Designed miniproteins, single chains, continued (5). Designs and how they scored, part 37

Each design is a single chain, and the fold is of that chain. pLDDT is the mean over its residues in the fold that is shown.

## One batch from the design tools (miniprotein)

Design m17341
Fold by ESMFold2-Fast:
Structure m17341 (fold): chain A 118 residues (1-118)
Amino acid sequence: VEEEAKKKLEEYEKKIAADPNDAEAWLNLGRAYAALGKYEEAIEAYQKAIELDPNNAEAWYNLGVAYFNQGKYEKAIEYFEKAIELDPNNKKALAVLAKAYAELGKYEEFNEYFEKAR
C-alpha cells in the first residue's frame, strides 16, 4: 500500500518539522521510508532516532533490517547484536541475526541464534 506509506511519510515529516528531537517520529519516518523500499533514507532516519534515544532496541533492530535489505550483512549483524543487548528476548532480532550469519556462510552462528529464536 504505497499510497498509505506516502501519507504516513508526510505526517512524520510534518511532526519532525515541528519537533526535530522527537525520536519516535524519526523512528516512524524510517519505517515509512523502508515500506517504500527507500533504505538509504530509512537508515538516515533510524540513525537520527538512535542519536536521540540510544536505548531504543526497536530502532537498532530496524537499522539492522534496513542494512540487511541492502545486502550489507556485516553491518546488519552489528546492529542486531546491539538490539539483542538492549532486549535479549527480541526473537525477531535473533531470527534475522541468524539469517544474516547464514547469508555470510557462517552456519555455526546461524544454528546457535536460530535455536535461541525459538
Scores: mean pLDDT 86

Design m17342
Fold by ESMFold2-Fast:
Structure m17342 (fold): chain A 83 residues (1-83)
Amino acid sequence: SDKELAERAIELAREALRLALEAIKEEDKEKQEELLKEAEKLIEEAEELLKGVKDPELRLEAEIELGMAQLALAVAKLVLKKQ
């Protein structure tokens, strides 16, 4: 259902956000790169699920969560690239 697709996309987006924030705190460069790659993968999976959501209200809710995850990942990559 649209609700199940949206809820799964939100769960993936929230996990990606968490991983991106964890990467900023991580001291080991190799582990930072692993966390960022996993966050990117979860964002890509959430984007694919969101393509299947037809209800505009559920889509908007999931798009907001996905947008927050994408922003966090972009910030994490920028901060870590300068180190």
Scores: mean pLDDT 88

Design m17343
Fold by ESMFold2-Fast:
Structure m17343 (fold): chain A 93 residues (1-93)
Amino acid sequence: SLREKAEELYLEGVKAFNAGDYDKAIALFEEAIRLAEEAGDEYLVALALRNLGLAYFAQGDYEKALEYLTKAAELAPEDPLIRADLEKAKAAV
């Protein structure tokens, strides 16, 4: 299914992020977001947007980090981890 493909790309993006390969992580999270949106999996979109924002933050692109973390928080407003990451990005810009 599209959701299963999005989840696989998301997990590969997490592996790339943990390896410090932020360019690869960004590309994988962007594709995961596209497929998750097509699948209607709003929570997976929020998780992938969060990690996309964190990858930009790790690269020092704080404006893009803030943009994507804001989008993640809008989709998952009750998620305390997304909120904490958003506050960290706001402090950096």
Scores: mean pLDDT 90

Design m17344
Fold by ESMFold2-Fast:
Structure m17344 (fold): chain A 84 residues (1-84)
Amino acid sequence: DAPAPLSIPAGVTFYTAYKEGDKVVYTFYVESGKDITGNVTFAEAPKEVTLKHQGEAPVALTISGNSVNVTFKANKITEISVTY
């Protein structure tokens, strides 16, 4: 029920966004046989962004304005959790 990001890298599929407390959790998938690196841009400036690949521990991302640079892993679900 949260809005989609303004832009995502080509080849990345956005599935859904939902609110979890003060966070918005965005879910993405890459069906290509290769990792995809690029920027995700949000409609409003985030305070904190955390990246979680399927089966891996979450990591904090560096924010540049409304954007974060993300490496999406091939054939894995990627979750991006944003605090605004």
Scores: mean pLDDT 79

Design m17345
Fold by ESMFold2-Fast:
Structure m17345 (fold): chain A 73 residues (1-73)
Amino acid sequence: SEALELAEKAGKRAAALGDDETAALASRAVQYLKEGDLEKAIELLEEAARRAEENGDEVTARLLREAIKIVKE
């Protein structure tokens, strides 16, 4: 799934930059995407995107927002 790949990439990037909270949220979102719980996945992806935006990590935020768009389509 493209949404899974984007969320995983965002989580790995956040972890590499020391943003463990955004990485944890993205990782949990990936698990809910795998389980088919799209509502919980969207909640966690939106929270992760908000944290990335607050931390000035526009690249991670964009990856997460692209994942949200795909899940909602």
Scores: mean pLDDT 88

Design m17346
Fold by ESMFold2-Fast:
Structure m17346 (fold): chain A 78 residues (1-78)
Amino acid sequence: MEGDTIRVTADVSPEEFVQRLGEIVPIKILSLEVDPNDPNRAVATIEYNGKKITLEIEKGGDTIQALIDTLQAIQQYT
């Protein structure tokens, strides 16, 4: 696929996860699309250091670990 996709499983809503990520790392949130058939799933598009990254978010797992894993994945682009 053209573009980097990170899969995220967090114990918060997709909206809250993206908000928390933006508080930790200087990202721009370009879009957040919640699945109309499943409010526990969303696709977010963020920008970090001029790169567009897609996050596929679903509810489950540990939010702190998901934040750490996502930060490490994003930082590999710099």
Scores: mean pLDDT 77

Design m17347
Fold by ESMFold2-Fast:
Structure m17347 (fold): chain A 75 residues (1-75)
Amino acid sequence: MEEEIKKRVEELREKLKSPDLNVRKQAAYELGELALKYPEYVAPAAREILNDPSLTPEEKGALVKAFAEGVEKAI
């Protein structure tokens, strides 16, 4: 299970590199769903959103919001 979660997070990290903001938002949401159970795998991917120089503050805000909505669904 842990190994499958690690692979899933790696797949989502690749989707966060997509030029399509909608694909990035979906990946951020799914990472949020995993964040409370698997923070060690999710935290590096979440930091990639904040450190991406190609994203505007507005785009980063949209991704953070999608991530938070994913976290809320997991509670």
Scores: mean pLDDT 78

Design m17348
Fold by ESMFold2-Fast:
Structure m17348 (fold): chain A 64 residues (1-64)
Amino acid sequence: ADDYVEKAIQYLKEGKFEESVKYAEKALEIDPNNVKALGILFKAYVELGDTEKAKQYADKIAAL
């Protein structure tokens, strides 16, 4: 279950933000309330410059 989150974190550390998004999204397919995956998506979208998606994930984390 945590394998996708671990891969997403690794890609985020490597600056591979699109790959980080893909694995974090896979983690959310398994658990939509996975706070770690939501946090990775927030950071990855900030780095990609997608401020609207970053805000959506930040708002979802705040609601948990």
Scores: mean pLDDT 83

Design m17349
Fold by ESMFold2-Fast:
Structure m17349 (fold): chain A 62 residues (1-62)
Amino acid sequence: MDFLGDGKIDERDKEAVLKVIEEGRVDELSEEEKEMLKVFDLDRDGVVGEEELERAIKIFRL
């Protein structure tokens, strides 16, 4: 994905990521999509933990 192309995370992208997280399919994400998940890594340790994923889900719902 080119960050400069669209530059926006729209509702469709949020729902896609949320669904993958809910289904436990995070490993099926591309490297670029995993890069997006790092934006929700509040600990900034380079690993998106279960608590960070739960936080992301709440953010995506609001």
Scores: mean pLDDT 54

Design m17350
Fold by ESMFold2-Fast:
Formats: structure tokens, sequence, C-alpha cells
Structure m17350 (fold): chain A 85 residues (1-85)
């Protein structure tokens, strides 16, 4: 129970992180249109993986929930690299 709750909270944080980066990037005049579009794509995909992680957790599928949370994290980290570089 606690482990599933932690995975869901992590997936939510990663998806929110990716969205926060995309929103910041959209308002940044130094980023190209291509970079802004990529950040938006990453944020949308992270949100999809957040939903999938929650659905897996609701079914008690711990391993699948972990996998989807990890993908949300990867997408957030990719967004962070684009924004910081």
Amino acid sequence: MEELKKIVEEAERYARGARTIADAGRRDPTLSSEQKARLEELAKRAEEYRKKAIEAAEKGDLETAKKYAKEARRLMEEAYKIYME
C-alpha cells in the first residue's frame, strides 16, 4: 500500500515537473520554436505515463506502475536538459 502510494506520488511529481518546465520554456524568448514544441510534447507524454502509472497502481500491478513512473521521470529529465541547455 505505502509503496504504491509512493509510486503514484512520484509519477504525479514527474508529470508536474515536465509541465512546469514546458510552461516556463513557452514564456522564454531565448528558446527556439522547435525546443518549445519538444518541451510541450514531453510534458504531454509524461502526463500520459502518469495516468498509466495510476491505472496500474489501482489494479495492484506494482511492477507496471514502477515502469510507467520511471518513463515519466525520464521524460521530465529530458525536458530539464533541453530547458537548461
Scores: mean pLDDT 86

Design m17351
Fold by ESMFold2-Fast:
Structure m17351 (fold): chain A 90 residues (1-90)
Amino acid sequence: SKLIEEAKKLIEEAKRLLREAVRALSQGDYERAVELARRAIELADKALELLKEAKKKGEKVDPKLELEAELIIGLAGIVLGVGLLILSKL
């Protein structure tokens, strides 16, 4: 399915952005960490929308793909929250 393949690409890019966000956070680059975390959430959310559309069209979606996207959103949300909290005190 083109929808599932596009969702997989978005999940892999979101994973890359999340790794970069964590690295930026660890290096004290809070503005970059926030930006990268927001982008990771946006791509993972778009992947979930594509997976939901595939399901509506009767395609079998691997639940692990949905779990991966949801975990990226959760972890990136933590990075975003920590980064914003630190920036609010600067």
Scores: mean pLDDT 89

Design m17352
Fold by ESMFold2-Fast:
Formats: sequence, C-alpha cells, structure tokens
Structure m17352 (fold): chain A 63 residues (1-63)
Amino acid sequence: MKEDIDKIVNLIKEGKIDEAIELALELKKTRKDFEKIEKEVLKELKKNGLSEAAELLKSALAE
C-alpha cells in the first residue's frame, strides 16, 4: 500500500499525471483496498500542495 501510494504521488510530482492515472486504474481493478489507497493518495497530494492534480485524478477514477 505505502509503495503504491508513493509511486502514484511521485509520478504526479514528476508531471506524469497520465501515467499516474493509468497506474491508479490498474490498482482499482486488482486491489480490494483501492478505496483506501485512493483516499491516502488524495490526502498526500493535497498535503504537498497538489490539490488540482488530486481533483484531476479523482475525476479520472470516477465512472
């Protein structure tokens, strides 16, 4: 979980938002704890001042 969160956050910090979204979508399909992962990623992004990226990721994960 922590490694998955850090990987997504680091991709966004590097400006690789599309890669971060693709990774998050794969985790949504494969991880039973995805809601917890999403919540922690969004929290970490907001903590780092990346609130716009957090909203973009949240929107991309919504169907």
Scores: mean pLDDT 80

Design m17354
Fold by ESMFold2-Fast:
Structure m17354 (fold): chain A 75 residues (1-75)
Amino acid sequence: DALLEAARERARELLGEAGRLLQAGSPEAVEVLERGVELLRETRKALGGDHAEQLERAVEVMEKAVEWARELLAA
């Protein structure tokens, strides 16, 4: 599915950017990860079906990454 493939690519880009920002101690890392969560939620709404569970797991992983980023930046 082209929409799922595009969402995966964009999520990968956002994760890479967030990782670099986290290494620099930048709070912008949280904002970038939150954009990834919204992207995956919107993709899940658009696709449904067999991909819904996969996208739901991806949202959960990204939400946990947001929490971890906040904890790391609070130090």
Scores: mean pLDDT 78

Design m17355
Fold by ESMFold2-Fast:
Structure m17355 (fold): chain A 100 residues (1-100)
Amino acid sequence: SPEELLAEIDKEIERMKNMSLEEQIEAVKRMLDRALALPDPEERLALVTYLIGRLVQLYNEGKITKEQLIKILEAMADYAKERGEDEIVRILNKVINYIK
């Protein structure tokens, strides 16, 4: 459910503070995969946007570096592209460009 996935995103974001970059990338791919499995396109977009916002918040709070954030977002964009999620790829690339 969307509510259960929101709670899982919050929990995983807290865990990411103690993860390696490779573990962070795998964690966001799993969360993205679950969000993209939802039947409602608006719920999919809302959950992906929430996940991106939480990742940006980790950077703003100094919990991850700018380089880590960019690599995570680029990995998400590549994964979304492989799945044909063009709108999500566009959003991720826009966020990456603003952070650079």
Scores: mean pLDDT 86

Design m17356
Fold by ESMFold2-Fast:
Structure m17356 (fold): chain A 61 residues (1-61)
Amino acid sequence: APSPVELLQEIARLREELLALPASEEVKAQVDALVKQAEDEGTIEALRAALAQIRALKAAL
């Protein structure tokens, strides 16, 4: 299982990839909200949930 640091790095990587895509402002705001929520919680479960949701959003674009 990835460490919290590895999860945060993967989230940051996916966020940068999403921000580089011609995604809607709504999707970008959703990603930012998910990242902030995961950082606030600081648990591995919250980070994994945010990562999964960001991956799903990217796949839907």
Scores: mean pLDDT 76

Design m17357
Fold by ESMFold2-Fast:
Structure m17357 (fold): chain A 83 residues (1-83)
Amino acid sequence: MEKKVIETDSFTIEEWVEDGVLHIVIKGKISNLDLLKEAVAELGGTVEVEGDTVRITLPDRPDLASRYTALLLRLIGDEIDRE
């Protein structure tokens, strides 16, 4: 399906929906991985980490998809907003 790519100086974020599943791939160093894993698991998703690459899978729910993405980006942004 069509993939959305967001590039910054520190992170590359790719998002797409496939077969009713929201996929998010983040390249960049993420702190607080345990918190991210717990949040994603609570939402019924999974997290796979390989080096500086984090792959997130979440159920695609139109009314919650933007909240899922915003929550995950906030968890990542929290390490950028570190003072």
Scores: mean pLDDT 68

Design m17358
Fold by ESMFold2-Fast:
Structure m17358 (fold): chain A 100 residues (1-100)
Amino acid sequence: SDTMNGLRMQFQGLLGRYSEILKYLNDKEGVELLNEIGLTVNDLYRNNASPNQILQVGEEQQKKLFERAEKSKDPDIKSLLLSLGNENLSFLKYMASLVS
């Protein structure tokens, strides 16, 4: 639907903004993780994923972002990845609620 496509575009815009900050901070692994997240979310849309599948992916992505944050030696990268992990999960929860 147009609404779901609009939300997908908004989510990709969010990831793009975080990716630019990570590039500025020279976190190549963080950029690669955000690219993987974006591709996975696009696949959820293409495959008409169920609410439960969207929620599971959101929880798995939050875990990956938090694990990367814990391993980061840069406090700015750590803070950014923790914030993104929370925003990413909230966004996927909202998307799952619209598919229900």
Scores: mean pLDDT 85

Design m17359
Fold by ESMFold2-Fast:
Parts: structure tokens; C-alpha cells; sequence
Structure m17359 (fold): chain A 83 residues (1-83)
């Protein structure tokens, strides 16, 4: 269901924002290792969200959900490789 996918994305954005903010705070404090750990957690959250979206799409196929899955795959596979 689209509503289930939207709720999943809302939860993802909330948690991702918190992790990014903590990473930025760690960077400002000069704690590169702690910042990297928060960024790794954000990456894991992306992968978990992608898997859940795929499960939703299998139960109720939707072009919108499929497009979101493809966009998330691109981000996780390319842009986050150096985090």
C-alpha cells in the first residue's frame, strides 16, 4: 500500500536526520571515528528501508513504490560508497 510506504519513508527521514545531525556534531568536535559510525548507521537504515519497500511492492505492486526502490538502490550503490 502507498500509505504504508509513505509511513516507512517518514520514519526513515526522521531517523536519518537524527543520525546525520549526530555525525555533524561529532565532526565539529573533531571525532571522525564517531562521525563515521553514525554515517554507517545511516547507510544501514537506507538498506533496511529499501528491503521493506521491496516487501511492500511484492504484496501490492505500485509503479510509485518501484520507482522509489530504484532511486534508493542508486543512492546506496553509488553515492554512499565512500561513507
Amino acid sequence: MVEEALELLREFLRRASELVQKALEALRAGNLEEAQRYLEKARELFEETLKKLEEINKKSPSPEIKELIEKLRTVVGGDLETL
Scores: mean pLDDT 74

Design m17360
Fold by ESMFold2-Fast:
Structure m17360 (fold): chain A 59 residues (1-59)
Amino acid sequence: MYAQEVLDYASKAGLISLGTAYALRLIGMEFEGASEEELRKEAERYKKEIDEIVAKKLA
């Protein structure tokens, strides 16, 4: 679920390749037994990094 959420967020920002990489990392974390809280925090971190990349394009 968080993987799809991050992928959708990145896709809306035009960063599909980055979003796919982040989604795969979240899927890997879930497979390794990460908690819902850990997955949520990592997804929010990835969304913040996507926002920072978008902001840099304005510079």
Scores: mean pLDDT 80

Design m17361
Fold by ESMFold2-Fast:
Structure m17361 (fold): chain A 100 residues (1-100)
Amino acid sequence: SVEEEIIKDVEKAIERIKKMYEDNVPFDELFLFGTREMVNVSKKALQAGKEELAKKIDSLTEEFVKEYLTLDKSNPEDRKKAVELMIKTFEEIKKLIEEA
C-alpha cells in the first residue's frame, strides 16, 4: 500500500537524519533534506488519491518549517533541537499513517 511505502520512506529519512547529525552536516543541509523528504511523502499520498492524508502531512511540514526557522544557527543547542524537531515531525507523520 502507499501507506507502507510512506512509512518506509519516513523510517529511511529518520535514519539518514540521525547519520547526518552524527556526521555534523550543516544546519541548512539538514533543513533542505528534511523539507524535501516531507514534500516527497506528501506528494506520494496526493498521487495515490489520499488528499486528506496529504493535507495533514502538509500541515505538519508547515509547522516544522515555522518552528525550524525560529532556531539560531550559531547556537549548538538549537542544532540539536533542529534534529529532534525533524525526527519528531517524521515520527508524527508515521503515526498519522499507522493510525489512519
Scores: mean pLDDT 85

Design m17362
Fold by ESMFold2-Fast:
Structure m17362 (fold): chain A 61 residues (1-61)
Amino acid sequence: SEEAKRAYREAVSRYIAAQIDLIGAEVGLELGELTPEHVEEARKRLEQAQADYDAAKARYE
């Protein structure tokens, strides 16, 4: 369906964004600009985005 296709595209975009955000948080921690808490929150967001991606992919297929 068009709804499933849109959901899959949106989930892919969120998953990519979450991966970039985690890299940014890890670099920020290394540079002393961010805290370990920022990295932990980015990891949690990536875990949720991964789950949403897997679910959207399954619904599309």
Scores: mean pLDDT 88

Design m17363
Fold by ESMFold2-Fast:
Structure m17363 (fold): chain A 71 residues (1-71)
Amino acid sequence: ASQEELAELLSKAAKAYKEEGDKEKALEYIRRAKELANEPAQKYLDKAEEALRKGDLEAFERYAVAALLAA
C-alpha cells in the first residue's frame, strides 16, 4: 500500500478518537493500517494501538508519525 493510503487511515483514526470520541472505530482504522504496512511500520502501529487503548493521544501521534516515516 502507498504511504498516502497509510496516512489517510491514520488521519481517520485520529479524527474518530479526537472528534467523535469513538475509540473502537479509531482502533479499527489502526488495524487496517497494520494490514497494509511493512514490518518496520507495523511495529510502530502496534505501539500506536497500545497508546490509543491507554488514551494516550500524544504517544499515538508520535508513533503514527514514526510508522509513516518507516513505511
Scores: mean pLDDT 80

Design m17364
Fold by ESMFold2-Fast:
Structure m17364 (fold): chain A 90 residues (1-90)
Amino acid sequence: SDIERLFHDPEANKELVEKAKKLMDELEKIAGKQTVERFLLRAQGLRLAYEVELWLENPDESPEVIRQRADKLALEDFIKEMEELIEKLK
């Protein structure tokens, strides 16, 4: 799964990563592989955006803490958006 490659510390968010993988499988069966790939690209963009915003708000914070927080926020958004689309397509 390419999802582990998009995040700096997938093990720190293992439960969210496993939930995301399950939703990706469900979404692929309903809307196809290309839809899942587009959501993965969006998740990567959200992670980068959260890293920038968190760093600007907390310039003295360690990069590792910023990355872990951005990973979690992006994963939560990714999960929510996939759940919302799956419900609309049922």
Scores: mean pLDDT 81

Design m17365
Fold by ESMFold2-Fast:
Structure m17365 (fold): chain A 104 residues (1-104)
Amino acid sequence: KELEAMEYFLEGLKYFEEKDYEKAIEYFEKAIELDPDSELTPQAYLLIGKAYLKLGDKEKAAEYFKKAAELALERGWKGLAEEAAKNLEEAGDKELAKEILEKI
């Protein structure tokens, strides 16, 4: 289960690097479904958000950046929360980005 989740996550990274953002999202979603409590899950949400931003879907991007930031804050992962907040601002939600940064 954990190994399979990591394999889907790595495949998602390959598609992201190849700029196949639709497939990247599909594989990251599969990784999250297989192991939602994984250490990779906040990073997978961040990458899904980045993929949606590349596809021009700012609303979906903001949704996933928020999920990434919430999980990163719960786990004390300051760096990931900061990155999620920065991307959330780029997606157009500057107010929520500021709120996340204030919690760090």
Scores: mean pLDDT 86

Design m17366
Fold by ESMFold2-Fast:
Structure m17366 (fold): chain A 95 residues (1-95)
Amino acid sequence: SMEGFLEEVRLFVEITNEAIAAGDKVIEEGVKKGLSPEEIYKRALEAVDKVFEERLKRLKEQYPPERVPFIEGLVRAARTAAEEDIRYRVNKLKK
């Protein structure tokens, strides 16, 4: 349905933005502490992972079991988008 499609797009955008924000905060803190780009990247991905783990857990509780594979696919796509953004940001620190 159109309503279902719009909800899925909204969830994708919301989860991706939340994960990027969490990663960006860790990048900012890591730069201020003088951490290496490699250590910053590791910590930023850990923050992103926590957002996706919590979101996936909540979504699995909210949706019927037959929709879980679809939800997992949506979360994986959002995770890929967030990881690519974090990688791009951290690579800019390598001068």
Scores: mean pLDDT 84

Design m17367
Fold by ESMFold2-Fast:
Structure m17367 (fold): chain A 107 residues (1-107)
Amino acid sequence: SKKEEALEKVRAMLEGLIGTTRQAIADAEARGDEEAVRFFKEVENELQKALDTLKETGDLDAVIEALERIHQRVREEAERTGNPLARALHQVTEVAIEELRKIKEEL
């Protein structure tokens, strides 16, 4: 069904964002940037909660709201630190939110 295809696309999108965040954690750890490690681990936890909500409820509105909160935090971190990984996460999260809203409108 269209709903099943939508949920699979959203799941893949969230798993992709988690993967990108885990790469950011590994880079920050390699550089000894303890503040960046803590920040990206918090982002990973919030993305994992969004993925769990999707798997348990299929509630796209709850996932969009979670991504909007994550997007705002990542934007603030990118502006505060100039960290290119935070800037990259900001960009991919913005695209993910826009794609998610389009998916919801087509249901």
Scores: mean pLDDT 88

Design m17368
Fold by ESMFold2-Fast:
Structure m17368 (fold): chain A 87 residues (1-87)
Amino acid sequence: SEKKIEELEEELKTATGIVKGDIYLKLGEEYYKQGKYEKAIEAYEKALEIYPSDHPNLGKIYENLGKAYEKQGKYEKAEEYYKKAEE
């Protein structure tokens, strides 16, 4: 919902480290639910920049990036991220 996005954007103003990554992941999920796939991808990519390479949420983010690219008809890009999620 719009209210949830506003709440997450407020939390983002003060968040640092892994918590900031968690907020970007949640923002990506909310944008995806609204059909705003480009904004969802941007938020997921921000979460990837923040999380360390061994973080347990990486698989979920790769799966979600795959789903968002698939919704855009970018099937090769979607398959690339689905493959990363399996690792």
Scores: mean pLDDT 88

Design m17369
Fold by ESMFold2-Fast:
Order: structure tokens, then sequence, then C-alpha cells
Structure m17369 (fold): chain A 79 residues (1-79)
């Protein structure tokens, strides 16, 4: 019941996408920011799927992060 390394690797990738998104947002590139938030949401969903059987609570937290990233992307896409 250890969290799979693959799930942890995907969470790291998602976090890097969040960092890229915040840099683009700070630069005023809302399209670039939204793209990276969308990618982060996808990676958090993959991580959650990989973690589900080993740690359902961790998978739930990852899905909540995916939802937040997706909401940010949608907000930026609306202008």
Amino acid sequence: MKIPKEALDKEVEATLQIMKATIYEKMGDLEGAAKHYREAARLFEEAARLAEEADPEYAKELREQAELARAKAEELEKK
C-alpha cells in the first residue's frame, strides 16, 4: 500500500506545469497559462488513477488539485 512511484512522478510533472502556468500568468500570457493549467489537471488525474488502489485519500487529493487547475484554466480562457 505504498504510493506507486509512477503516481508520484506524475504529481511532480503536474506541479512543474503549475509553476510554468504561474510564470505565464505573471507575464500576462493568459493563453499560455491556461494551456499549462490544463496540462497540470490532466497529469493530476493520471496520478490519481495510478494511486487509487494503493491510497484512495491521496487519489482524492490529486483529483481535487486537478479540479482546481481546470477551474483556473477555464477562468483564464473566459478573460
Scores: mean pLDDT 86

Design m17370
Fold by ESMFold2-Fast:
Structure m17370 (fold): chain A 98 residues (1-98)
Amino acid sequence: MSREELEKEVELALHTMQAIVDLRIAVKSKDKEEIIKALEEAIKHFQRAMELARELGRDDEVARLEKMLEIATQAYEAAKNGDVEKARKLAEEALSLR
């Protein structure tokens, strides 16, 4: 492995971990605004993780991250529409795919 590839692998792991933390905040929070913010941050971290996984040629991980991003985006839309319980269930579903 080159240093560049190792650095991208570390960055991929860090963004994936941050997205998981943000999804857990969305699951545990009772504050709509905190849930919305956590889901927005999770989406950003999943997008960066997916880009890094593509650069590293990890097609299976790209597919998994893309599905998690899709569900996190649905959770974000549900939270913005005031459906906090649906947002939490979708965040839990995304967490189950890791």
Scores: mean pLDDT 88

Design m17371
Fold by ESMFold2-Fast:
Structure m17371 (fold): chain A 61 residues (1-61)
Amino acid sequence: DKLTQEGEELLQQGKLDEAIKKYQEALKKDPNNEKARIGLAAAYAKKGDLAKAAKAGKGIE
């Protein structure tokens, strides 16, 4: 998915808020997108929000 790929590129650039938005858009299109869910969890973890990272990794936001 292009949105997930864009999110991963933004995550590698340290643009965490933009990466989060791209992963959230990917999950709105496909809620079962595991790559987007994992990426969202990683982005939250890099921001220091471990609670949101854990929820994202388990497929709840």
Scores: mean pLDDT 77

Design m17372
Fold by ESMFold2-Fast:
Structure m17372 (fold): chain A 95 residues (1-95)
Amino acid sequence: MSFEAVKVTYRNLKENPFVAAALAPVDPAYRYLALGIEAMKEGDYETAIEYFQKALELAKTPEVKAIAYLGLADAYRQLGKNEEADRWYKKAEEL
């Protein structure tokens, strides 16, 4: 999977909660990606980080890990922790 495809999947997860629910039986990390995205929508960026870290721990493939890294980068950026956000984004690009 290209990094562009990873970014498209993360965007689709943010726009359509059905996508994560449909993929959860294949990789349980998708359940936590969905929870992290909902926490992001609520402005609960610290809770979003916890869920994205859980998704990262459970992810079965590098592609799903990269999506979790994008979630972490997004959450840290919303908290104003730009150096942390940049580190997570770079990890997503390197998978």
Scores: mean pLDDT 82

Design m17373
Fold by ESMFold2-Fast:
Structure m17373 (fold): chain A 65 residues (1-65)
Amino acid sequence: SSIREVSAKLLAVGTALDIGGEKVEVKDGKITVYGTIRTDAQRAELARLKAFAAEVGLELTVVEY
């Protein structure tokens, strides 16, 4: 549903920033996170976020630099 998708996008953006994402882009049902993942805890959170995004029909991609 549209409301679920919007809520998921907002949650994903907030979580991505909290785990060290420097920039987040949301386009065409896809969320792209740009940043440096620094810790194993952040990698675990990213894996959970990716699973959640898939559940609500969004693709999550991380570009690490």
Scores: mean pLDDT 65

Design m17374
Fold by ESMFold2-Fast:
Structure m17374 (fold): chain A 78 residues (1-78)
Amino acid sequence: MYSDLAKGDYDAAIEKAEQELKENPNNASAYLTLAEVYLRKGDYEKAIEAYKKTLEIDPNNPVAKSLLQEAEKKLKEK
């Protein structure tokens, strides 16, 4: 579900990240951006998928590891 507040920021971030991934499918920062946007939207399944993609490219990313665990926990507690 979209929020009127920050809707433009989320849409712009998703569009930019998708364009970056179209040019370079191994862009860890683009996946991280998508994951953070989905996490903020409460779409934990999409956030988890994007964090896992980030970790496939950058396995030692501490932010992606931490937020993946948080997103998985929130999905289980729903």
Scores: mean pLDDT 76

Design m17375
Fold by ESMFold2-Fast:
Structure m17375 (fold): chain A 78 residues (1-78)
Amino acid sequence: DEIIEAFLKSFEKELNKESKEYFSLEDVKNILLSLGQSEDLANKVVEFLKKTGKEYFSKEEVLELIKKFLEEEYKKLS
């Protein structure tokens, strides 16, 4: 899906600006909000990430989990 890929590219660009190796749930929420996403959507992503039981995520883990979240949400709308 071109929309999901475009969003992931924008999100990866913001992750790269942070110059961090690992991201907290708060970091992920703040990046989503900075990209103009609603607080409701940002909170849903955070709850999805919380299901892993981890407090910190690598850039690759964040991107894969957000991709999976978006694919699952779009599947529900189809």
Scores: mean pLDDT 79

